# Ledger of designs, part 23: designed miniproteins, single chains

Each design is a single chain, and the fold is of that chain. pLDDT is the mean over its residues in the fold that is shown.

## One batch from the design tools (miniprotein)

Design m774
Fold by ESMFold2-Fast:
Structure m774 (fold): chain A 98 residues (1-98)
Amino acid sequence: PLTAEDLRNLSDEERLALLRELAERHRERLERIAREIIELARASSEADEEALAERILEAARELALEVFGSEDPLLVEAVATIIAGEAARLVAEEEAAA
């Protein structure tokens, strides 16, 4: 299985390609998580920013453990970035459709 050390040894391009491949394999689950995050963000006040960040990190930790077998902080951060990117994409698509 891939480790955080393996990810550190990849170039930025290789890391992005790997993360995109993983995102495609888990697309349906990532979309559900991203939509949940979007709904939470829309319902929350500024005081709930910490709760939003905690939810993203929790989802990222679960997915990192499932995909990589590890809760290493670097892997969790990488997965959190994928979740945030998917949420941004869905928001952009919704706004374009409106």
Scores: mean pLDDT 72

Design m775
Fold by ESMFold2-Fast:
Structure m775 (fold): chain A 81 residues (1-81)
Amino acid sequence: SELDELRDEIARLAAASTDPLLREGLVIFGIAIEEIKRGGDVEKVLATLEKKIAELEKRNPEAAAILRRYLERLKKLIEEE
């Protein structure tokens, strides 16, 4: 599925990242995708990701920008369902 492809891409980026804040954010994002795939509360999961990205924006705007791009991709995949 496209959600599995997105999750795997995020996992590869996390493994390759030397930035601990980016790596942590990507790991959390992967967990969020799995929660959605298991029938979790999509609205709650997306709200949690938005909050995490907003906190990262203050400390690492580059990492936040990467995570926000992945969030946009996730939202598009959810809208197609």
Scores: mean pLDDT 84

Design m776
Fold by ESMFold2-Fast:
Structure m776 (fold): chain A 95 residues (1-95)
Amino acid sequence: KKLEEVKKKLEEAKKYVELAIENREDPKKFEEYLKKAEEKLSEAAKYANPETKATTELDENGHLTSLEAETKDEISKLVVEAQAEILQKLAEAIS
């Protein structure tokens, strides 16, 4: 099902973020894994309703201050939740 494909892509994105964090002392590998994570998030987002609106705000230290998703589309909610989780993990690892 479409939903299961989205979940798989989001899980792959999270795994790449974890690999980036493990390699944070190597800027080249860190950037490479983050780009792969972004690619997987983008693939998942293709399944989202194009009318979906989501906003995120970060402070100067990269900490997530707000996250809003004004949609009832389940796929868009999953993508926004995964993005928030990834941002939180990155903020904790590099702060």
Scores: mean pLDDT 68

Design m777
Fold by ESMFold2-Fast:
Structure m777 (fold): chain A 69 residues (1-69)
Amino acid sequence: MSELTPEAVEFGRELARRLEEGADLERLEEELIRRFRIDREAIERLRAASEAGVAEPELHREIMERVFR
């Protein structure tokens, strides 16, 4: 299995912490685009999956491949 990079682990922890604090998803999207250069389409797909209550392992993997390759 591919291991997460230290940057990915740090990002995951920061994202989880901000979501627990009720962070604005729109602001988080802007930061994801700026810092990790994630496509807006990928973020929109994550949001749609989350709203539908669908498991995100495939989308998470796709995002990770785009961010960290």
Scores: mean pLDDT 56

Design m778
Fold by ESMFold2-Fast:
Structure m778 (fold): chain A 110 residues (1-110)
Amino acid sequence: SDRDLAIDATTLSLRVAGLYFDVRYNPTDVDGILAELEELIAFLEELKPKVSPESQAILDELQAKLREIGALARQARDQGLSPEERRALLEPLMDEVIALVAEFLKLLSS
């Protein structure tokens, strides 16, 4: 239903905001970031059968970006990067995730 999709859209927005906060303010908590990424990827997988093929394509792109963020977070840990260097690597990808969420929300409202 439209209400169920609105609830799912709100949940997605809140989960992405939480991930963004942790990337920005807790970038050394890689295990926490990876756990949030896995939960978000699983949530997006549950959304796919509920939405149009066009919306599914955006959810696929979101999952790909979230996996890329996870890979870079692990790489940054392995390289011993500073919190500032970790933010510089991860924030551009988080901005792309936010843009994809905005496009997903537009498709749900049309």
Scores: mean pLDDT 88

Design m779
Fold by ESMFold2-Fast:
Structure m779 (fold): chain A 91 residues (1-91)
Amino acid sequence: SSALELYSFEMDEEGRAVLTGRAPEEEQEKVYERIIKELEEALKNDREGVLEDAARTSPLLARFVEAVAAGDYEKAREYLDEYIEEIINKG
């Protein structure tokens, strides 16, 4: 998924993906810009449905979507980072 592109993974000798850290800063910026732009287009087409789907998935994802809808990109990045950390650490 596009959100996982914010992180670096390596394959171990058994073919398992192992988290090695965050992706390089330049790549993180590109991923954030892409995710936000894609979400802004989705919100233009179906704001209510996008917000409802985010809320059903995660409270943090809902906060992220609300921040993007409000044009608060600094808060949007913060909530998205918290959401991605949650899903990675949940395994």
Scores: mean pLDDT 74

Design m780
Fold by ESMFold2-Fast:
Structure m780 (fold): chain A 105 residues (1-105)
Amino acid sequence: PDPAVLAQARALLDALMAHPDARPFLVLPPLSLYPDLHEVVENPMSLDLIRERVEAGEIRSLEEFADLVRQMVANVHRFFPPDSALAADAAAVEAAFEAQYAALP
């Protein structure tokens, strides 16, 4: 992978993980509490899993990175009710990410 892409993906991820509304998305919801998660979402995603893929050198472009973040947000809106606190938190994290992503050089 391109070292510049890796550095930018890490910076974006660090900013997302530091976001006050990102706490519920740092790790996957516990399957013991949400046993139907895999029936509703085919590709469960969390910021920790995105970090794992970045560090494993699996991210080839910032677009691939953006797709993973967008997948995480889409999964929240698919699984949780639209009036839930988690849906509101996901929308805030998405807005912060898209603004930062659009501002990249």
Scores: mean pLDDT 80

Design m781
Fold by ESMFold2-Fast:
Structure m781 (fold): chain A 78 residues (1-78)
Amino acid sequence: SPRDEAIEHVRRALEIALKNGQPEIAELLEKAGVYIALGRYDEAIEWLRQALDLAKQKNLPEVASHAERAIELAEKAK
């Protein structure tokens, strides 16, 4: 389902952020994952957009890619 795929992309982005010592990005992704689990997709997308912007600033293209895909999937889950 789009919800389960969004959660998987958030999980992968979170693993990469933690491995790269990016606790601020990790916190945003963790919040996004909680809101997806609650079915609160608009709030999840807001947190994902913040994580995406910060990932781009920190030059973490894999985190950015997973966050973008999670946003697309959260939009479809509405």
Scores: mean pLDDT 90

Design m782
Fold by ESMFold2-Fast:
Structure m782 (fold): chain A 75 residues (1-75)
Amino acid sequence: ELEELLALPRLSKEELQLVIELFSEAVKLANEGASEEEVRARLEKETADESPLVRDRVLEALDSLFRRRAQLAAE
């Protein structure tokens, strides 16, 4: 139930699928030249009606994506 999900730092299966889909969109947008800020703003808007746990996990995944891209660009 919702209380259990809010008490745990882990995503449900449905929440994980949503994160994966949004992460895929973020990768596509970044590859098309969108800035980190533009992608973040879009994801925040898309997750505005979702639980805070889902929103925070999506934004954490986004941070990891841009961090990895920066590391690859720096070798």
Scores: mean pLDDT 69

Design m783
Fold by ESMFold2-Fast:
Structure m783 (fold): chain A 86 residues (1-86)
Amino acid sequence: MLSEEEARELAERAVEGAELYLEGKKSDTAEGAARAAGGALTAIGDALEAGLRGVSGEEAVELVRAVGKGEAGELAVRMAEGVLGL
């Protein structure tokens, strides 16, 4: 399992992916939005495979929520819930 610091870094990457997704939507580019969403989902999936193994999906969502910033944080939480099947 990842350290608390490494888990936080992965959660931060998920939030950054959500920020890029929102920025892509503002630029009205479908490619930008798709890339950002893919990045956020990949970061959460990587966290599950590489380090969040043994924590519940609910705990993984709470890690993303704890790191979340404004609307991007809320979006990252929803993306995490989708990836984790919650």
Scores: mean pLDDT 62

Design m784
Fold by ESMFold2-Fast:
Structure m784 (fold): chain A 113 residues (1-113)
Amino acid sequence: MEKVEEAEEHLRLGEEYYQQGKYKEALRHLKEALELLRDLLPDALEGKIEDRELAKRVEELFLRIMKLIRETLKKLNRYDLIEELDKAIAEGAENSDYRGMIDRVIEILDKAI
């Protein structure tokens, strides 16, 4: 629970920095949110979390983070990284390697920061 709340705070800060045009700072906070969710997010996406409300909250948070990452990369004209992001998500889903998917997304964010 504590890590989910901290990840939500980092998403909020990322949204605030995005609105200010501070796109690299926004990506730093989005990266921190993903790092906090690293253990919970694969379990949520694989249907392993028995608490349906927690699983839904983690999944919705992930989708919001990924949307803001994509929008921020567009503002930075990093379409190369958006292509890498789409590939990482597709390969993670195809192979049920959601932990590896998150690690690849974090690596992509480091290239933009």
Scores: mean pLDDT 84

Design m785
Fold by ESMFold2-Fast:
Structure m785 (fold): chain A 85 residues (1-85)
Amino acid sequence: AKVTVKLRGEKEKVEEVAELAKGGAQSLIDLGLASGYEVEIKGGEGTVVVNGIGEKGLEALKRFAEGVKEKAKELGVEAEVEVEE
C-alpha cells in the first residue's frame, strides 16, 4: 500500500504541513505499519509518499492522509491524496 499527498500553497505553510507529515510517517514506521517515506519540497509545492505494510498499514495510511489533509486545510494549503492498495 502507498499514499501520496501533494501539497500546494505558501512555502512556509507547505513546509509546516510537510513537517507534520514527516512526524506522522515516522510514527507509522515505529509501529511497524509503514516501511518508509519520502518528502520533496520545492517552494510552494510538496510531495509526501508513505509506503504501508499490509492491510493494517493501508488503514493507518488512510487515517494519516486524512490528518495531513485536515492540517493543510487549516493552513490554507491545497492537499491532494492518492491511495494505491
Scores: mean pLDDT 84

Design m786
Fold by ESMFold2-Fast:
Structure m786 (fold): chain A 97 residues (1-97)
Amino acid sequence: MLTDEEVETLKKALVELVEELGELSPEAREKVESEVKPLVEELIALGDGLTIAVTNVALAVLLSLYKKNKDKIDPLELVEEAKKIIEKSIEAAKKAL
């Protein structure tokens, strides 16, 4: 996998999370910026292309489900799920190094 390409995809996913969740919940937007963004930056700093690629797929699925079910999914719950995905990816990246 090209780590630079996966890093750009992850940065775009973070922007889309801020925009999509922020549309319905200012609290969810603030939580993405304060809690999810630092985790994304840590994962990028570890530089493991495979864990970044897996994270990109998981976040794309999560965001797709949210877009189809905006009235059924709490934006704050989606932030917690995104955090869990990234935290598990950070742990996996640390073990791969």
Scores: mean pLDDT 83

Design m787
Fold by ESMFold2-Fast:
Structure m787 (fold): chain A 95 residues (1-95)
Amino acid sequence: MALEVLERAARKVEAWLADPSVSAEELVAAMDEEEIRALAMLYRVYKNRLKGLDDEEVEELFEEVSALPLEEQRELARAFLEELRARRAAAEALE
């Protein structure tokens, strides 16, 4: 993934986290295919609790996610956004 795609996705996610009136589905509908793929890939890394990934493992994971239908990539992106929102709410509750 290009760093610019990750930066654009991150900026959109940060703005979305600041506005609870916008649903995860609305954000996913506003994102391009590259941004959706980036979020889907990051969610796979997060869910698998992978740490210390080398470049080959990252490339293999990117190829796996890229082979998924776009609808499945959107679902992964949406699920990741929901988890990010839930984690932010939990962190705020910790005082």
Scores: mean pLDDT 75

Design m788
Fold by ESMFold2-Fast:
Structure m788 (fold): chain A 56 residues (1-56)
Amino acid sequence: MDQQLLALVQQFTQEHSLDDLLAAGKIVKANLGSREEILALPAEKRDLLEQLLSSL
């Protein structure tokens, strides 16, 4: 996964509780880009990103 993308996701996770992340999950996706843009990433990066986001 791209280090910049990882840093953004990690920042959101550490700054917000799990309850807040579940509620703000829609907002986080909007800031990271549309689902279509995420799916345009290489398969490896897309898989890692999906796993990380689903763990939130």
Scores: mean pLDDT 54

Design m789
Fold by ESMFold2-Fast:
Structure m789 (fold): chain A 71 residues (1-71)
Amino acid sequence: MASDEQFEAAERAVRETAERLGVKLSDEEVRRLARQALASAETAAALRGEEAPSLEDVRRSAERVVEERVK
């Protein structure tokens, strides 16, 4: 299951990716995208028989979610 640490990592990755792409996101949007990223990473981890995704998986998922949102 996702922990506070994983959610914090997702939020950080969302903000970092948005800044890199020059996109302005509200705190609400950051939190929403972080939740989407965690849900995606958790689903992939569960399919592999893991209880939780790695922090790297969470960060990668967050980057994808932000890039998809700003296309």
Scores: mean pLDDT 78

Design m790
Fold by ESMFold2-Fast:
Structure m790 (fold): chain A 89 residues (1-89)
Amino acid sequence: AAEDEKKKLAEEASALVNKYDGAARKALQALADSPFVSAADKKAINDALNGETPSDPTAVASALIFLGNIGVISEEDKKKARKILLGAS
């Protein structure tokens, strides 16, 4: 079922976020606190930052891809985030 796969991807996104500390977590928090991010996306990013499984992995995966593009997470983890985003779509 699509919901089971989406849950798995959300767990993978949360695990990827919780692999990081310091500057990467601070950058994710800044993205979540941006006035241009939707309330739903902000909640998903904050849930992942708190070690919870977000209801939608898409916002978290997109934020991680952005962090990879600016060099605050590894290229390998950016590729993992892209796979999560693609699988959630």
Scores: mean pLDDT 79

Design m791
Fold by ESMFold2-Fast:
Structure m791 (fold): chain A 77 residues (1-77)
Amino acid sequence: MEVSPQELSRLESAVLEFGKKAGFEVSRGELRRLRGEELRELAVLIRQDPKGTAEGIARTLGVSVEEVERRIREILE
């Protein structure tokens, strides 16, 4: 259940980059939800339930589940 600080930094960068592609430049509120504590929770959720987590993110961001799933897979390897 422990996530390394390096993994969290990678997730933060990846989420910011993904958000930029998904139009987060328009929605500052959505970016704020995926920072700090939320990134730690996100890392745990991705490891436990990558599919359900991808659906939740896609719903929040207004993007396709397939795009989120592929990005998550790249982050986790």
Scores: mean pLDDT 59

Design m792
Fold by ESMFold2-Fast:
Structure m792 (fold): chain A 77 residues (1-77)
Amino acid sequence: APLLTADELLDHAEYLIEQAKKLISKGTKENIEKAKIYVEGARQLVDAAAARGADPQRVDELREKINEVEKLIEKAK
């Protein structure tokens, strides 16, 4: 099955968070909506990684980054 390891899930979540930040910086409505999708995906990946026993410190760090990006999206809407 095409299942990722806990570390691979966190790596992918980090990638989505960084892409979301870049989209938000562009400031268009389309890019903000796409950033929201990326952040939702990152949150699901972090939750899945946590459930698989990923490093709690890394999980907490990414959850903080997700929360910060979600605040930027709310301000940009």
Scores: mean pLDDT 84

Design m793
Fold by ESMFold2-Fast:
Order: C-alpha cells, then structure tokens, then sequence
Structure m793 (fold): chain A 63 residues (1-63)
C-alpha cells in the first residue's frame, strides 16, 4: 500500500503540476487513512484534491 501512495504523489507532481506542499499533505492523509481509515480523512483528501484542481485552473488560465 505504501507503493500506491508513492505512485499517487509521483503522478501529482509529474502529471498535474501541483505544489509540493499539497502533495506532502495528501501523502500524510493517505498514510493516516492506511493506519486508521475514517470518513473524516477521506473528506480531507477530497478537499485537498479540490485545492489542487483550483491551483491547476489558475495556472492554465494564466498560461
């Protein structure tokens, strides 16, 4: 499962051009989800995904 988390982080950095800070936060939440799966952590992951999409939208609107 750690490999899946690493692959997700790599994809975000490589394909989505999101900030390292957001990727680090997502990795932390994914690791927490592995140890203690909860609805709250899942919701936090969805919120982070939305923040990453907003960051990408801003980049594409400017370039």
Amino acid sequence: MKEAIEKAAEAMLTYMEVSEELVEEMVKLLLELEENPSQEIRQKLLELRNKMLEELDKKYKEK
Scores: mean pLDDT 69

Design m794
Fold by ESMFold2-Fast:
Structure m794 (fold): chain A 70 residues (1-70)
Amino acid sequence: MEERERAAEELLESLLSKIKDEEQRELIENLPDFLKMEAAQLFLLNLPKEKIEAGLKRIKEVAEEIEKAL
């Protein structure tokens, strides 16, 4: 399990380093771990900017709702 988690973290870190938008990077870094991978998938798929922005907005809304439930 550690090996998969480390690979996921390395992949996420690599993707974050390629994100030119500092606000988007900061948003992903502040997400819960399970949502960080979901957000990173948007960049891994080379989606258009509009789809990435829409996806990040959705993930942020889910993260805020989870934080409110805690």
Scores: mean pLDDT 70

Design m795
Fold by ESMFold2-Fast:
Structure m795 (fold): chain A 74 residues (1-74)
Amino acid sequence: MLIEHSEEEKQAAIEFLTTLARRFRDAYERTGDPRYRELADLAEQAVRALEAGDDAAFQRYASQTFELFDALRA
């Protein structure tokens, strides 16, 4: 493992993902589209993975979020 996250980088990522999860949750409440609920859940799981120091779980949840977001945009 060659990549390390500083404490500052982890906190910035947590804040960003927490904001993103809230936005997706709000979008789900407005639209009823279950993909937004899934995006919110994935962002929240990514936050928990970062808090736990689980880089593998974080990468998995981040990848799933991007894939679902791309599908939503298409």
Scores: mean pLDDT 77

Design m796
Fold by ESMFold2-Fast:
Structure m796 (fold): chain A 73 residues (1-73)
Amino acid sequence: MEAAKKKIEEAKENALKEAEKLASQGDYDAALSVLDIAIKEIEEAGKELGVEEVAKEQVETLRKKRDEIEKQK
């Protein structure tokens, strides 16, 4: 459980950092793509590893960031 949670949390943080970097460079479409891919991967990993609640929380964070970047376009 703990190892799966850590993996999902690290995937979220990596996606946020990359998306923020791309958005700061004006690459909004690339930033949104990174977040969309991470959301799908985390949702799938959460179901496979039986940590859907943890995955859902991380996905909500990514979706919020996606909405913020989309509004900047």
Scores: mean pLDDT 81

Design m797
Fold by ESMFold2-Fast:
Structure m797 (fold): chain A 91 residues (1-91)
Amino acid sequence: SEEEENLKQQLKELRKRIYELMKRAEGLALSDPTSATEVLKLLDQAEDHLLKAYSALKAGDLETAKEHIEKAREFIEESQNLLDKAMAKLG
């Protein structure tokens, strides 16, 4: 369905965002290991929710897939905010 294709596209985009944020966190690890560790934990939670969303999509459960995509997005946004705050402290 069109909704299934839209959700698959969202999963792809969120996986790309996680990858980009992981690279930024790795770059932060020497200057601020505490913030880097917290970002990676949040991204692990985001990845867990994306895996659950993918499983729900395979089962035809679009409502559950949408809920997990939303939770993954929340963890990604929290990760980005924490990274931005940590980078601002470094200049």
Scores: mean pLDDT 89

Design m798
Fold by ESMFold2-Fast:
Structure m798 (fold): chain A 59 residues (1-59)
Amino acid sequence: MEERLKEADEISKLVTPIVRERIAREGVRAGQGVPAVGNGKTLEENIKRVEKARAELAA
């Protein structure tokens, strides 16, 4: 049971730097910073990006 939680924690730690790098690179390329707008749509896009990174890491 705890081993699964440990794996999730490890994945989270690995995803954080990867997502950060991707976001930073995308932001630099587009010249756009994701504005912290209280918009559910922006948050949904962010969540999808994180999930995509997680899926790629799990593969």
Scores: mean pLDDT 59

Design m799
Fold by ESMFold2-Fast:
Structure m799 (fold): chain A 60 residues (1-60)
Amino acid sequence: MNERQIELLEKAIKNTDAQIEKLEELVRAGKGVERNKRQIAILEENRKFYQELIKKLKEE
């Protein structure tokens, strides 16, 4: 019933993982370390939130 929403959330997780990887590369290069670490933390929280939403949608 919520298949389209789950699909969009799974795509959001994949996009979030790609963004985290890119930001981690910038941190390793010493570019915008503080800002990029903060963004990684936010993206990790968003990823967890998407996973919880998928779980809730599957339980409905």
Scores: mean pLDDT 83

Design m800
Fold by ESMFold2-Fast:
Structure m800 (fold): chain A 61 residues (1-61)
Amino acid sequence: MESTGAAIKGGIKLGLGGGGSSSIGNTARYLESQGLSVDEVEQKLLELGDTTGAEALRIGK
């Protein structure tokens, strides 16, 4: 169930570390395209400690 965990984590970290809101939004959309719901993507962001990114995703829902 966690086969893409490393790729998902890497994508989010890149958006957070070197990007802005647009990069975070693109990462969230990418995760949704992997079959994750908005709620699941939000939970993944919270697991990584990115409460701001999770909140932004919720607002965009």
Scores: mean pLDDT 59

Design m801
Fold by ESMFold2-Fast:
Structure m801 (fold): chain A 87 residues (1-87)
Amino acid sequence: LEEEFEKLKEELEKLIEEMKEKIDNNVPMSQEEIDEIRNRVLLLFNKLDRIIAQIKDEEKKKEFTEERSRLFAEAMELLEKLEQMAK
C-alpha cells in the first residue's frame, strides 16, 4: 500500500511539474489538453483515496491524507491557472 501510494504520488508530481513548466514558460494549452490532464489528475486522486481507505495504521493514514490534500490543492490551483491562460 505505501509503495503503491508513493508510485501514484510520483505520477501526480510529474503532472504537477508539467503544469508548472507550461505556466512558467507561458506556454498556453488548449482546453482539450487541460481537460485531459484534469481527468488524469482526478483518476490518480481516486486511486490514492482507495489506498488511503485501506491503511490500518492511523498515523500513516493521517500522513497520507494530509499529503493527498496538499497535492490536490496544488494540482487544482495549477489547473485553474492553465484555464485562465487558455482564455
Scores: mean pLDDT 83

Design m802
Fold by ESMFold2-Fast:
Structure m802 (fold): chain A 75 residues (1-75)
Amino acid sequence: SAEADELRKKGQELIEQGNKAEMRQDYETAKELYKKAVELYQEALKIKPSPSFETELKRAQAALEQAEKAIEAEK
């Protein structure tokens, strides 16, 4: 559906922004962006179950976890 595809596209854009923040070692900003991407992918999957969306969700969750670990390591 168009709604699920729009949520996925927004999630992908947030992942790209999070990746850029992570390259700057701005892990707190990266965490917030990845967290929002996870939420959008979860909404997209609720509307339209898709193996492709599930893969993107798993990648977003992994990125979020790594950003959280980086924040903990800096403290």
Scores: mean pLDDT 85

Design m803
Fold by ESMFold2-Fast:
Structure m803 (fold): chain A 79 residues (1-79)
Amino acid sequence: SALRETIRAKLTSWNLSVEEIQEYMERQLEAAQKLMPDNPKAIELLQEALEKLKTAKSTQEAIDILVDLAMKLLELERS
C-alpha cells in the first residue's frame, strides 16, 4: 500500500528512539481513555500496540507496529 509506505517514511524521518515512541504512545492511550471513553475499539488497538512496543527490539520494529496501528485506526474511522 502506497499509504502504508508513506506513513512508514514519515515516522522514520522523525528519528525517534523506541523509548520515545513508547512514551508517546502511553500518553496517547491515556488521552484516548479520558477524551474518547465511548470508543472501546480504538482504545483496544492502542493497548495492543503498546504491548507490542514493550517487546520491540529495534526502532524499525517499533515503526512497523505504529504503521500497523495507523492503518487499523484509519479502517475503523471508515466504518
Scores: mean pLDDT 81

Design m804
Fold by ESMFold2-Fast:
Structure m804 (fold): chain A 63 residues (1-63)
Amino acid sequence: GAALEAAKAKAKEELTAYARQLAEKHGASSLKVEEVDENTLRFTITVGDETHVFEVDLDEYLA
């Protein structure tokens, strides 16, 4: 429903802001945010020559 869609949109904004803060804290040279599907965000953080990839399930975040 519309309420769940609004909650997911807000969660995406909050998670992206948090990922940016973590990237800055760890001295990351880049952060890429990708929507893998409607319930999953993928974050790719590059620190030096290392690339770290993690995925967040929006249903778990909203629970």
Scores: mean pLDDT 79

Design m805
Fold by ESMFold2-Fast:
Structure m805 (fold): chain A 103 residues (1-103)
Amino acid sequence: MTRDEVLLQITTVFTGKVFNSVDDIVTLSDTQQAILERRLGVRVPKEVTARILGYMILTIWANDPEIKVSREEISRMLGARITEEEIREAERAVREFVAAVEG
């Protein structure tokens, strides 16, 4: 499975749900992490999944001018202050993880 396919699977799971709390993101992340781990055949660190989900939500909402969710609000929802560098780090970690699964 390619990095883009992994990110698409994560995004697809989250775009079908309205988030009411941080617990919704964490609980869904745990459940979908287990599904993703089964599909990839390897274990994924929980924090990497949560950060990538935050990145995907940010990317989707940033491209839609009608959805005004700030990076700060996403960081609050994930229970952590996420910098642009941490988003890049999480994306890099997912790329390296996918490469390890593919090869």
Scores: mean pLDDT 51

Design m806
Fold by ESMFold2-Fast:
Structure m806 (fold): chain A 60 residues (1-60)
Amino acid sequence: LEELEKLREEGASPTLIADKAADIFGVERSRFVQVKLAGLEAGLTEEEIHDRILEEARRI
């Protein structure tokens, strides 16, 4: 989680954060990509999408 927060502070895209989360937690990238796509469809900001990815990571 701290690694993902650092990437966000460095201006990483939601896609890069999703890929890093999948790598860290050893899960399918599609899990976090679906969260990102749902957020984009709902009109969420990048910050809100980052929060959703972190919430999903906490469930692992």
Scores: mean pLDDT 73

Design m807
Fold by ESMFold2-Fast:
Structure m807 (fold): chain A 94 residues (1-94)
Amino acid sequence: SVEEAVEVLVEALEEIARIAEENGDTVTAQFLRREIEEIRENREKLSIEDILRMMEGLRVFLRNRAAARKWPEDMARRMEEVLERALREIKEIA
């Protein structure tokens, strides 16, 4: 189930990175893609609790980024929807 939870997290990060890039925030997209690489490299060391903590950290990061970079409301909403869906899926795997 850790492998399934990592897949859900990675897919969510890739979708959020695409939303960022689509809206011209290539810096955020690049940061998230780098995070994906580190998650994949450290997969064997991750627990479900670590993944859930990463999800909460990502939510806080995106909220702060939206405020700082003045993201369109639609962009922030789409990212939040991706996070909520992924978080629900990971909790069902756990």
Scores: mean pLDDT 85

Design m808
Fold by ESMFold2-Fast:
Structure m808 (fold): chain A 81 residues (1-81)
Amino acid sequence: SKKIEEIMEEGKEEVAELAKENPVQARAIQTALELAAEYLKKDKQMAEAAGEAAIRIGEQAGPELKEKTEEYVRKLKEAGE
């Protein structure tokens, strides 16, 4: 879905900006968001697991990154419904 792809790419950009000095955390969250977006229409359980993984990584990196990651995981779920 074009909408899912747009949300995923926007989320990756926002995460990269917030984690500019923490590129390893940024890349891990981006990978988890990519997996969540890919599986959203194929396997809901895998999509949920990927979203949860992204949020956990964000949480370890700090409250701002956790909040932003939660926002994009939520947007992806809504777009997948």
Scores: mean pLDDT 83

